Designed miniproteins, single chains, continued (2). Designs and how they scored, part 105

Each design is a single chain, and the fold is of that chain. pLDDT is the mean over its residues in the fold that is shown.

## One batch from the design tools (miniprotein)

Design m7644
Fold by ESMFold2-Fast:
Structure m7644 (fold): chain A 99 residues (1-99)
Amino acid sequence: SVEDLLAESERLASELSDEDKTELQELTKGKSASELNLEGDVYSGLAEIQKALGNDEKALSLYKKAIYLYKEALKADPNDEEAVSNLRNVIKEYKRLSS
């Protein structure tokens, strides 16, 4: 369910540092769901680049930032099918890399 997806996303995002949380809160302030999805796409793309370079710890951190942004997009618009799809994919990649 969307509620279960949001709960897992909040749990993973809670593991971010206080500094990262503060920065991401500023990045989300006053933004639409579509703008938050675009920001999430940027961090997801950066995570894929770091993963391809073998920088797994950097990739994991960037995936968590993408999860934060996509969950905020989904909170802004609970019917955002793109945010649901993006969250499921990023969480899947995060779990694969963290195992």
Scores: mean pLDDT 89

Design m7645
Fold by ESMFold2-Fast:
Structure m7645 (fold): chain A 51 residues (1-51)
Amino acid sequence: PTLEVPEGTTVSDVVKIVEKKYGPVLRHPPNDTKVTEPFTVVVNGKPVTVK
């Protein structure tokens, strides 16, 4: 998934936002409670991969 956030947002904040929107899918067994796939986050128009 791709998510756009303002510049200055920490990776931890991005993960919380993603988990809020996609949490049930991301926490599916046999996954850990972590993000299974990297997310592409757009910060100030620039794509950044979050893992």
Scores: mean pLDDT 56

Design m7646
Fold by ESMFold2-Fast:
Structure m7646 (fold): chain A 55 residues (1-55)
Amino acid sequence: SATEEASKLVEQANELSLKLVKSTGDEAERLHKELMEINKQIADLLKPLYDKIDA
């Protein structure tokens, strides 16, 4: 389900956030981009649920 998929992405985002806090320079920029991509995927998965509220 979309909620199960989103849950896995949240776990990945948490792992990247922990690495980002400990990182600097180019590594921090790379991890930040990865975190942004995962957050976008979570938003995309949840968008159909929000759209149903406005219908």
Scores: mean pLDDT 77

Design m7647
Fold by ESMFold2-Fast:
Structure m7647 (fold): chain A 81 residues (1-81)
Amino acid sequence: GAAALQAEIAALEAEMDRLQREGVRAVIEGNWEEAARLLREIAELHRRIAELYRQLGQDATAERYEAHAERLLALADELLR
């Protein structure tokens, strides 16, 4: 049901928040390989959250998460250039 999907989204958002904090640390430490890896993991979480929002019938919200995932992947590629 919708409550279970919303709980899964909340859990993924909490995981994403943790990875974002790790990503900031990697950038401060100059660890670009680790920063790029974390950005790719955060992008995958955005895609998973988007899928759950589509299951809830919230297509506009899902599209925003998908667009953000694409931008994060582009940033990860730039860090390793």
Scores: mean pLDDT 89

Design m7648
Fold by ESMFold2-Fast:
Structure m7648 (fold): chain A 77 residues (1-77)
Amino acid sequence: EKARFEEAEKLAKEAGEKLYKRTLAAIATYEGALALIEEARQTETDPAAAQRLIAAANEIRAEALKELDKITAEVKA
């Protein structure tokens, strides 16, 4: 997944400023989701609460991946 964002960033940078900024925003969302998952794993002592927090963070991660797919399609157009 990280490699897909790195490839998209390189392609978007060549394609134009608007697409590049959009790619950076998607990367920030993705990295934020990973940080939330790591925080839940480190700090949450209730397994059920940890699973709920990880599930919520995975929804944010899925949103970033959908945006990555749209960016990749737009670059290839």
Scores: mean pLDDT 78

Design m7649
Fold by ESMFold2-Fast:
Structure m7649 (fold): chain A 80 residues (1-80)
Amino acid sequence: MEELLRLLREIAELLAEKHGAEVDAEALAEELTREQVEAAKELGIPLQEVIDAARAQLRVLREGAPATAETLAAAYAEVR
């Protein structure tokens, strides 16, 4: 859980910076972590896959690439 929270916090901070948004990145990351963990439980998805998806999203955002299904899928394959 701590790794997922850390990744989502970094994602929230990068998105807030890109959009010039005044958001509480810590509160947003905590809420998204709860939502993703609960969804994974309901769908029977391993938490590791959720973490890998978050790592892929963060990688795409750090590289400044467009967050398309193709770029996200490629990054996700790389972190597995």
Scores: mean pLDDT 73

Design m7650
Fold by ESMFold2-Fast:
Structure m7650 (fold): chain A 69 residues (1-69)
Amino acid sequence: MEGIRGAARGVAERLKQLYPGLTDEEIERLEREVVEKALASEDPGKAFREQMAEYAKRVEEKRKELEKS
């Protein structure tokens, strides 16, 4: 449990470094969603990795939106 939360925070910090236009609130929401889905899964590690891959796409969409504005 704590390991998953720690990993999610590490990912959130890394996303903020890659996409400084993202707000702390948006990053925290992504972190919470990843942790909640992972903890609800029978395989938290696999679920966490799958969620991270999907959120990488979401972050890229947000980056393009920030560049457009």
Scores: mean pLDDT 68

Design m7651
Fold by ESMFold2-Fast:
Formats: C-alpha cells, structure tokens, sequence
Structure m7651 (fold): chain A 55 residues (1-55)
C-alpha cells in the first residue's frame, strides 16, 4: 500500500510540474515533493493512519 501510494504520488508530481522538470530536481527535493503528495493523497482518502506513517 505505501509503495503503491508512492508510485501514485510520483505520477502526480510529474503531471503537476512535468516529468523533465521533476527529473532535473535534486533527490532531496524530489523526495520532499513526493512525501508531500503522498501525505495529501492519504488525507484525501481520509486514511489518517497512513498519513501519520508518512510523517
């Protein structure tokens, strides 16, 4: 589940800013953006337990 959520978050980040722009970011910035997207997705699903695990 967490791995699937991460994959979805990466796709959403690439759709939001463009795959090329995302790939050009530093690994730290990529991880930060993906983590934020995962947290937002978990909250949208009202999965507060999963959101807590991300943080």
Amino acid sequence: MLEELRAQAVQMAEELIGAEAFAAMSPEVQEGLVRIMMYLLALQRRDFDLAALIR
Scores: mean pLDDT 74

Design m7652
Fold by ESMFold2-Fast:
Order: sequence, then C-alpha cells, then structure tokens
Structure m7652 (fold): chain A 63 residues (1-63)
Amino acid sequence: SMEEKAKKIEEEAQKKLKEIDPSLTAKAEATSGGIKVTISGARSGEELHKALEIASEVLKKVE
C-alpha cells in the first residue's frame, strides 16, 4: 500500500539523514497525489540541499 511505502521511505530517509546531522528529520506521508516527504531541522541551506538529495534517492529506491 502507499502507506506502507511511505513508512519505508520515512524510516530509510531518517536513518540516512541522522548520519549527516542528528537534528535532521524526515516525515513521509501517503497522499492522493503520491508520497509527500517533508524535511526539517537543517542548519544551513547546503545541509537542506544534501538532505533533499538523500530523500530523493530513497524515494527512487523504495518500490
């Protein structure tokens, strides 16, 4: 289901983001338009960009 896919994406993204900075968090939720990923806790624009790249790769990898 989309909810199960969102949970997997959230867990994998959280795991990878915590390796970059413990302040980073990711939340994934299933919506009518697909899966929405929200990232928070970035300390700089560069860190946010890196976190978005990681989230994108996780989203691409999780089927």
Scores: mean pLDDT 80

Design m7653
Fold by ESMFold2-Fast:
Structure m7653 (fold): chain A 71 residues (1-71)
Amino acid sequence: GPSSLSALELAQKAIEAAKAGNFDEARRYLGEALTQLGVHPLDRERVLAGDKSTILVAARAIAEKAGGPLL
């Protein structure tokens, strides 16, 4: 089945990993959140290829859109 975590929970984990300086883990959680949201693989790759600020902004945007206006 899909990940046992919701897209919101995955985005929140990506934000926490990024705050801890672990951008490899942040990209992993963000990539899984994007996959769960049905984002096209090419668009997912473009987001994940972004810099540290891009990863954080994308993860926060997903968390907000998924029903967490802030976390």
Scores: mean pLDDT 78

Design m7654
Fold by ESMFold2-Fast:
Structure m7654 (fold): chain A 99 residues (1-99)
Amino acid sequence: SEALKIIREILEELDKNPEPSPEEIEKILKRMEELSREHKVEILTFRFPESVPLEEIFKRVEEELKPLAEEKKMVYQTVLVYDENGERVIVVAVLKAPP
């Protein structure tokens, strides 16, 4: 529950500022590293060419994560999406499903 609370706080910050600066993105990424270290959250990063539509990117990420989530009984949440060096970067938090 604590990991989900922190993820929700990050999502609320992004809802208030949907176009974060590179500095703000770096700050969010540091918080994601803390989640990985302290709360046993796995952070997955997906990279796609910027030319791929965002809707198609999300569909591909979901298709890749669904089998993994079912096999390992994990839940996932997309936390951050940003553009870097001609690529669309998607950062996903993966947590063990509650018993």
Scores: mean pLDDT 77

Design m7655
Fold by ESMFold2-Fast:
Structure m7655 (fold): chain A 71 residues (1-71)
Amino acid sequence: KEKEKEETVKRAVEEVRRALEEGVPKEEILAGLDQAIAAAQKALAESTDPEKIAEAKEALEIAEAVKKEVE
């Protein structure tokens, strides 16, 4: 799980860097990450299903890690 999460973050960061090099505004990328973080936080607050809570927590951790690398 930890290794898979690390690989997912690395791929996402590489995709973000490629998009920035191709001219996508950093503001648009950060806005997308903020939306993903907000969605994951909402899922965590509203979900009672352990599997969905685990998925939302992982998604939140990935999105926050990607945003930190991009900022």
Scores: mean pLDDT 79

Design m7656
Fold by ESMFold2-Fast:
Structure m7656 (fold): chain A 79 residues (1-79)
Amino acid sequence: SLVEEIEAKHDKEEAEILLYAAQLGAKEGYEEAKKLGIKDDEKVKEIVKKKAKEEIERAETEKREEYEKKLRELLEEEE
């Protein structure tokens, strides 16, 4: 599991940020697949996994602060 791999390689706080990035990427991938009209569950899962992995790599390497900010925004009160 991608979740288990992240948790095995990172400390708890870092893992939480990376798992949040994975969730954002997964949502983006699912929405992209819907927009493209992809109905094959296997292909949808491939796009979702690819986007999740790309967001994890971005958060891990250069954009950690952006994902921390996005997590904080998710926790912000509604207008």
Scores: mean pLDDT 71

Design m7657
Fold by ESMFold2-Fast:
Structure m7657 (fold): chain A 70 residues (1-70)
Amino acid sequence: SLEDLKRELEKAAEELKKRIEELQRQLEQLKQQNAPQSEIDRVELKLLLFQISYDSTLLLIERIKEKMEK
């Protein structure tokens, strides 16, 4: 059902949010430690990928909500 799909996506969004917060903390630590730029770049690109995934998941949830409302 659309309701079940929405719940699955909401759970996926919550897990993605946690991973984004972890990557943000890692990025801050790397910057504080004056880590090599290549390592900083790697984490920034990974963070961007997870942010895109999170935004896409939220968009899908919104579209499901629109389909459930008359």
Scores: mean pLDDT 88

Design m7658
Fold by ESMFold2-Fast:
Structure m7658 (fold): chain A 60 residues (1-60)
Amino acid sequence: ATPEETARGAREAARLSGGDEKTVNEMAKAAQNGDTEKALEAVRKAGGRPGPYPAPAPPL
């Protein structure tokens, strides 16, 4: 998939998870760069819930 398609999917997932506009934009940018962990940090920093969107599970 193209980076734009990945960013669009991430934006939609974040929006459905109740993320605000700033969180959605951060998540889309991180997904476009392939850095899902940075997207999760942005959500937590904004006080939002990460939600059950496609994110890698942390290692034990």
Scores: mean pLDDT 60

Design m7659
Fold by ESMFold2-Fast:
Formats: structure tokens, sequence, C-alpha cells
Structure m7659 (fold): chain A 80 residues (1-80)
């Protein structure tokens, strides 16, 4: 189940992000309620507002990996 795998990765990323930045916890918890693609966009938008360049880049990298995994999973399911 593509949606379940992507949702799990999104939730893991949100939980990790919220642990590092409790100030965004409420906004991140709201992102969990969104479809995976919208949740990914939301996490990326929050990450872009971070003053910590290293953590920002780490979060953006994680989001990019999830996005690529999601695209590859969709292509595999539809392209076979």
Amino acid sequence: EIEELVRKKVEETIDWFAEKYPQYKEELEEAKKLPPSEAITRIDQIALNLPDKELRNEIIGRVAEITLDYIHALLKEEGE
C-alpha cells in the first residue's frame, strides 16, 4: 500500500521535526491530517522558515526522499 508507506514516512518525519521544534508541533500535527502530497508540501514550507540552515537542509532532504519514493511507487504501480 503506497499511501500507507508514504503516510508512515511523513508521520515519522513530522514527529522528528516536532521533537526538534516544539514551536511548530501544532502546525506539524495538522499536516498529519493532510493527504501525503499536501503534508509533504506543508513540511517543506515550515522547513523553509527555519533559521538553522543545517536542520532546514536535512528536513528538505528527507522530504525530497519521501517525494521520490512516492513518485517511484506510483510509477511502478501504474507503469506495470
Scores: mean pLDDT 74

Design m7660
Fold by ESMFold2-Fast:
Structure m7660 (fold): chain A 68 residues (1-68)
Amino acid sequence: SKEALLRKLEEIGREVEALVPRSRREAARLALERLAEVLGVEVPELPSDEEVIRAALERQQEVHELIQ
């Protein structure tokens, strides 16, 4: 359900926040991987740190739009 997806996003967010003080890239990559898993899609190739962060935020926004 959409509610289950929102719950999953909250869990992903907490895990990502735990990593932010260590590595922004790893946090963004982990978020992207988990969001891809939730959406049922393949993880895209990530050419740079900025792209990784952007992709993670974009996927998170897409899921939020779906559950509105």
Scores: mean pLDDT 65

Design m7661
Fold by ESMFold2-Fast:
Structure m7661 (fold): chain A 73 residues (1-73)
Amino acid sequence: METARAVGLVLRALADLMEGDSEGAKATIDYIVENIKDKELKISALEIVLKAARTAGHDDVAAYAEEKLEEVK
């Protein structure tokens, strides 16, 4: 199910952010963009990661997620 995949990828990105792995988080964002086919689900997943990155102070990951959101909207 695509929803379960999206949830798993969001959790992976959140784990990367908690570990301070900005490159891992960006790679997971790319995987969401490429592998989640449902547009609304993709947008929701990217918005969750963006909010988490902003809250955690990962400005580079937040900017990357925002750029990808604008590309897929």
Scores: mean pLDDT 84

Design m7662
Fold by ESMFold2-Fast:
Structure m7662 (fold): chain A 94 residues (1-94)
Amino acid sequence: MKVVKVELVRVHSRSPLVDELEIVLTGEGDEVHVSLRGPEPGKVVAREALRSEAEWELFDEELGLYKADLIVVLEVQVGGTTENLVFEVRAYAE
C-alpha cells in the first residue's frame, strides 16, 4: 500500500521544553515519516519512519482510501534530559 496522506489527530503528551518544535508528517511509499523540526528553519531534531504494522482494515468510502490510526512516541534531547512526545496520527493509503 502507498501512504498518500498523514494527519495529526491529537497530542497526548508534550513537554513545554519542546513547544517551539514543529511536528512534520509525510507519507513515503508504505511508510509514515515523522519529524520534529525547529526552532531554526529547516533544522530536524528528531525523526522516525514508521511502517504500518497496523492492519489497514478501516476503509473511508468518501475518499476511497484505507486508514490506520498510529500512536507515535518520539524521544527528544532537551538540555541534559530526554523528553517523550506522544501523539496520534491518522494515515491514509491506496
Scores: mean pLDDT 70

Design m7663
Fold by ESMFold2-Fast:
Structure m7663 (fold): chain A 102 residues (1-102)
Amino acid sequence: MDKLYEETKKFLLEGIKSGKVGEYLSKAMKYVTETSGMSGLDAYYKTLELAIKSAKDLGDEEAKKIMEKSLEFSKTVAKYSADNLNKVGADVDAMIAARRAA
């Protein structure tokens, strides 16, 4: 359990640092699938939950808030594709860039 969380946190940190959060969330989802045996919808939700917790622990409240909204949206509309995860990453990257420019 701890290793799955720590690796997800590492992926999120690398994503934030590189400006490629969506790419690293996709890598985290692959890691969750390979280590837990989850696939599809379950792997997607688990990856978002771990990413939200990781963002909170890293002190990135904006990334946390966007990922929380994306988890709620995904549950409400039953969407679980990689495209949705990549879109979340793009929105996070845009907000981080806007804050750094201010």
Scores: mean pLDDT 66

Design m7664
Fold by ESMFold2-Fast:
Structure m7664 (fold): chain A 79 residues (1-79)
Amino acid sequence: PLSDEQALREAEGDIRAAEKLIEELKKNPKDSTRYSAAAILLVSAEWYTSQIRDEEKRRELLERIEALRAELKEIAAAA
């Protein structure tokens, strides 16, 4: 089992990587490779977030992940 510190670090890392890919996708909305990579990173981030025992921190990260998923969906709809 992961410590909360490790789970948090991994989740935040995946979220930051997804944010960068989403920023690049806004420049090239039809880039299916970056879309897939961002989607995979958000699934990974969600899994690490599920390992966090602190309910408030877990909720905060899930809200960030859902916001990024919404951005990803909007980019796909506009492409």
Scores: mean pLDDT 87

Design m7665
Fold by ESMFold2-Fast:
Structure m7665 (fold): chain A 89 residues (1-89)
Amino acid sequence: MSSQMIIAMAKQMRDRLAAERARGEAVAANNPAMAQQIADLAAQGEKYLDQAIAAAKNGDIPTALKYISKAMEVGTQLRAAIAEAERLR
């Protein structure tokens, strides 16, 4: 996998994460604790994706892939939190 492919993937994941955050904050609008949890998870995912992009730009593919994996784990947690917020409506 090339650095350019990892950067493109991470950018696409960041765009999706931003959309999921916006949707999650909307469904949790009347639940401040859940809204904060969604915001914190989204921020953590963004941090990992930024670190993946930085590592890929430096040619450190193993480190970039580690951060992509961490971002994917956080993305799963974010989607679970959003689903819970929707159930509590």
Scores: mean pLDDT 87

Design m7666
Fold by ESMFold2-Fast:
Structure m7666 (fold): chain A 75 residues (1-75)
Amino acid sequence: VAAERQALLAELDRMIDDVVAEAKANPSKREELEKLRQQLEDLRARAEGATTPTEIAGLRVLLAHLERRFEEVKA
């Protein structure tokens, strides 16, 4: 579980960095990207407290939804 949590946290950190970079590159979408960044940071805080495989799996489903939303915003 610790390794799975570390992998999830690393993925979240990378995605947060990508969202921040996109917000700088595309100021017209900054407000929407800021909302997405906040959702990712909230998910990261939940991931830090995750102690079971079921919790990690649920958080990964939420991350997948946020990844899709990020791709839609970039389009």
Scores: mean pLDDT 84

Design m7667
Fold by ESMFold2-Fast:
Structure m7667 (fold): chain A 64 residues (1-64)
Amino acid sequence: MTLEDVARAALAPGETFLGFTHDLGRPVALYQDADGHTRLLYIDPETKEVERIYDTRTRAWSPA
């Protein structure tokens, strides 16, 4: 399974996948909702597991 497969599987209804960035050596998948808020998915590049999520709408971290 590729990082892109993981990112696309994690899309919420109404979100657009914007692509990848990185933060502190972690690949980060970027999503934008219909209101313009961004969700950041931190993925382990070795295990391809979602580690944590940051949602700019709530300004909070959540577990995977």
Scores: mean pLDDT 76

Design m7668
Fold by ESMFold2-Fast:
Structure m7668 (fold): chain A 76 residues (1-76)
Amino acid sequence: NKEGEELAKKLFESFKKYNELSESLDEKELLKKISEGAKELSLEELVERLGLVPGLESLSEKEREILAEYLKNYEE
């Protein structure tokens, strides 16, 4: 749970850096939208997609799996 939350913060930082996110965009709102998209993908597909995110290339397959499970089970 906490490990997935820390990985989600890295995903958010990557999105801020590479997608020119507005300062007005709430981190929780962004995570909720990412989580909604993640729930439509299989765990395997999400893990592969996370490996393509700039700034997350250093994550191991296990770390991407933890992040994927966190996003698929995210509740606000």
Scores: mean pLDDT 72

Design m7669
Fold by ESMFold2-Fast:
Structure m7669 (fold): chain A 83 residues (1-83)
Amino acid sequence: PEEDLKTQNQQLEQAMEARGFSTEQRNEVRGILVQRAPEAFNNPAVTQALIELLQSDAPLTVESLTKVPGIGPAIAEELLALL
C-alpha cells in the first residue's frame, strides 16, 4: 500500500544518512534513480533491496549496486561518482 512505500522511502533516506551521505548527495542519488531506475522508489521489493544494501557494512561497488533490480553497471558507476 501507499503507506508502506512511504515508510520504505523514509527508511531509504535514513539508511543513506547513516552511511554518511550529505543532504546534497542524497538528493543527487534520488535524482539519478528517479530518472534511470524509478522502480527503486515505486516497487516495494526493489526499494527494500536498496535499503538492505545501504544498511549493510559492505562497501558500495559496481558489483554490489548491480545486485539491486533495475540498477545496471552504468547507473552504478554514476552513483559511485557522487560518493
Scores: mean pLDDT 76

Design m7670
Fold by ESMFold2-Fast:
Structure m7670 (fold): chain A 65 residues (1-65)
Amino acid sequence: MTISMGVASLIWLSMGDSEGALELVRKMKEAGASYDVLKSVIDVAEKKDPETAKKMREIAKPVEE
């Protein structure tokens, strides 16, 4: 499930590991998480680290195809 990955991403951010948080968001997207689910994680992350949240948004956005 993608929910536990989202929680883990927020924990990594609270520990100062923005790279780990970004990697978890990337894995959620690869696992087929919807953009709505990814966006909810990004919205929470933006309150902790807006720079990392911006990078997460770049990863999570739907590919135009």
Scores: mean pLDDT 71

Design m7671
Fold by ESMFold2-Fast:
Structure m7671 (fold): chain A 81 residues (1-81)
Amino acid sequence: SAAEEFARLQEELRRKVKELKKMLKEEGFSEEEIQEILTLPTEEQIEKLKELGASEEIIELVEEIKRIRDRLGELFRQGVF
């Protein structure tokens, strides 16, 4: 069901955001830089991370997070609880 999909995607989003923070720390980004980047819209996050020389793995993870957020927004607009 759409409600089950929504719940699964929310949990996947939480896991991937935690993974992203871990990978950013591993690549030497400071807590302040991570906070600033993660407060940006996802497309701006991708651009900023590319400018800062983040790995392809980080860029791919942010793109996955964007796809999950886009799908969650679609489900929310469809009235999924």
Scores: mean pLDDT 83

Design m7672
Fold by ESMFold2-Fast:
Structure m7672 (fold): chain A 68 residues (1-68)
Amino acid sequence: SGNRGQQASDQAGQQTREKYKDLPQSIVDQSSQSARRSALRSHHQGQSPQQSVDIGIKSGDETAKKLQ
């Protein structure tokens, strides 16, 4: 399917939201968005879907840390 990058993006965003669910909504939203964008970009740059999810989650983690 041509949407594997979008699937990786969605997975990274969802896992980031679950991980930070107890934080203020603005932090959850920004961290999830960062994870989604990073995962999609990584997939477009040739990373596997699984690697793209992991890279996305790390980006979400960094965003959550900066906003706390």
Scores: mean pLDDT 85

Design m7673
Fold by ESMFold2-Fast:
Structure m7673 (fold): chain A 93 residues (1-93)
Amino acid sequence: ASEQRALAEKLRYSAERHAAEANKRKEEDQDRGAAHMSALAETATLVEVTGLPADEAEKLLVDRRNMMFSKAKEEKELRTEYMRLEAQKESEA
């Protein structure tokens, strides 16, 4: 009788721990879902505002993303070149 009560209490504690871990994973999945829904909402807003077909609106968003990526790459290359020039200037001193 006493041993079964101790086992039941351990089982309840284990169940509570598993529920807490499941809730944490659910929050992480919800955050990913929110990002996907935001992208869909932006495409829908463009379709409503511009009257463009969904495929053309998606292409416009892709083109904008590619332009922003290219600009970020260009800025990174400029920073790398600046650091190289500083290192070279210290070597010549």
Scores: mean pLDDT 68

Design m7674
Fold by ESMFold2-Fast:
Structure m7674 (fold): chain A 64 residues (1-64)
Amino acid sequence: SVEERRAARRAELLARAKEETQKVMDYIDANPNLSDEEINTLFSKVRDEVAARRAEIDAETAAL
């Protein structure tokens, strides 16, 4: 069903967001000289990617 495919893709999005967040945290821990602005930029990129992927899933679901 459409709902099943959407749920599966949202689960993938959540897994991806968790992995990207952990990667950013590891990078911050490895680079203590990062400014608050640089740290915020890294997290903003993750948020933008998750938002873009969510919009893509919604568009694909609407086409079904």
Scores: mean pLDDT 79

Design m7675
Fold by ESMFold2-Fast:
Structure m7675 (fold): chain A 71 residues (1-71)
Amino acid sequence: MFSKEEAKEILKSALEALKNGDIAAAEKGLRDVIENSDDEKLKKYAEKALEALRKGDIEKAIELVEQALKI
């Protein structure tokens, strides 16, 4: 399982991928956090961000990842 710090580093990488338009890399990072993080709040925000991405709402996904990084 990822530590909270490791999960946050993955979320930072996903955030940069979103800002660069690399949706596939962002989706992979979010899934990695959902599957391997031990932090329930980080997982929940990653799940919400992945859902926003699947709906095409990239701006909402960015906001949710930024909120997760404040935990």
Scores: mean pLDDT 82

Design m7676
Fold by ESMFold2-Fast:
Structure m7676 (fold): chain A 80 residues (1-80)
Amino acid sequence: GIEEIIKSSILEALKQSAPTLSEEQLQTLADAIVKECLDAAKNGDLDAFFNCAIEAIKKNSHLLSEEQLQDLLDYFKSML
């Protein structure tokens, strides 16, 4: 469904922006972003989606190295 397409796109974006992320980190972050930000994505509100994704990443910062967190935040902020 559309949720699988959105999750796949998020996984690709996360992997490209922070290539050192483990499979577990990738899945956890993608699931958090999908869970919290799916409505913004479905509504085509890109600004709301990217702001939501930034907040979801920050909430999960304890799972990330400083470099991984900075790479992810820089990527998603660049989309605003």
Scores: mean pLDDT 84

Design m7677
Fold by ESMFold2-Fast:
Structure m7677 (fold): chain A 90 residues (1-90)
Amino acid sequence: DEMAELLEEKYGEELEELEKKLKEEMAKDPENLELLKKQMAEAALFLGKKLGYEELGEKAAKAALEGKGKEMNELLEEAVKKWYEEELKE
């Protein structure tokens, strides 16, 4: 919860923009699973880059494109955890 609170405090605006973009893109074709996978992959890449863990973001994006939502979430959680641990050192 503390990690989620800090993430929202520092990147809440960017996360809201990502959610808005996903909703706008999906509104164009709400049943398109491939479009959903692509949007989730782009969100994973963006988050990984913002947190300074681009490699984890790239792995999460690949998992998203392969329909591996659980693996994608685990990779993104690892990126957030590593980012949070580095933030606490300062």
Scores: mean pLDDT 78

Design m7678
Fold by ESMFold2-Fast:
Structure m7678 (fold): chain A 71 residues (1-71)
Amino acid sequence: TFEQHVARGEALFAAGYYALAVDEYEEALRLRPDDRAVHRALAEAYRQLAKHVSPEYQPALLARAEEAERL
């Protein structure tokens, strides 16, 4: 369900598993594309992931974070 994906995403994010949190939030948005709270959570997960990857990958992740926040 949508609620299960959100709950798993939040738990993974809290544990520092940002890439897995992104996957769960994306699945939540497949079920409810217009959920603004999940879009903001996805954007924050992308921002945290960008801090933990090589610099060459950071611009793409930050762009995805900005796109997730635009509704």
Scores: mean pLDDT 82

Design m7679
Fold by ESMFold2-Fast:
Structure m7679 (fold): chain A 97 residues (1-97)
Amino acid sequence: SLDEEILKAKSLEDVVYILMKEDGMTEKAEEFKKAMEKERNYIKNHSLTEEEKQLRIDYLKTLYEEILAYLRQRGFSDEAIEKVKELYKKEIEEIKK
């Protein structure tokens, strides 16, 4: 099920990719995945400035709010919603270190 795919996700961006694919937005999903991989490679190879960290936090907060609205509107499980909250908390904590 789609709920089970969300429970296996490792990031908020992975959840967005899953939801885009489910909605038939295959081309946009692949473009999003490439942009995500490019950004992650940049972060891995560079120490982020405080401004870059704040931009990343703001971006993740926007994704989090949009994902939660989507999941609630479409009647997803409490487990899927809780997983998204867990991923958001984890990713924000990783940036703040």
Scores: mean pLDDT 87

Design m7680
Fold by ESMFold2-Fast:
Structure m7680 (fold): chain A 70 residues (1-70)
Amino acid sequence: MADDLADDVYRRTGSPTFATRVRDLALTMRAGGASDSDVRDAVDRETDRYLAESDRLTAEVRARHAALEA
C-alpha cells in the first residue's frame, strides 16, 4: 500500500523526495490506526496541494518574466 501510494505520487509529481515523504506519512498514519481509505484521502489531498502550489509558482514566475520583458 504505502509503496503503491509513493509510486503513484512519484508519477504525478515527478518528485522522489515528496514520494518518500508520502510513504512515511502513510506508514505513520497506519501505525496510528488510520484506515487505508483515510491514508489514501490524506495522501491525495497532500499531492493535490503540492501540484497546485507547483503550478501556481510556475505560473507566477512566467507572468513575472513576461511582465519584465514587455
Scores: mean pLDDT 77

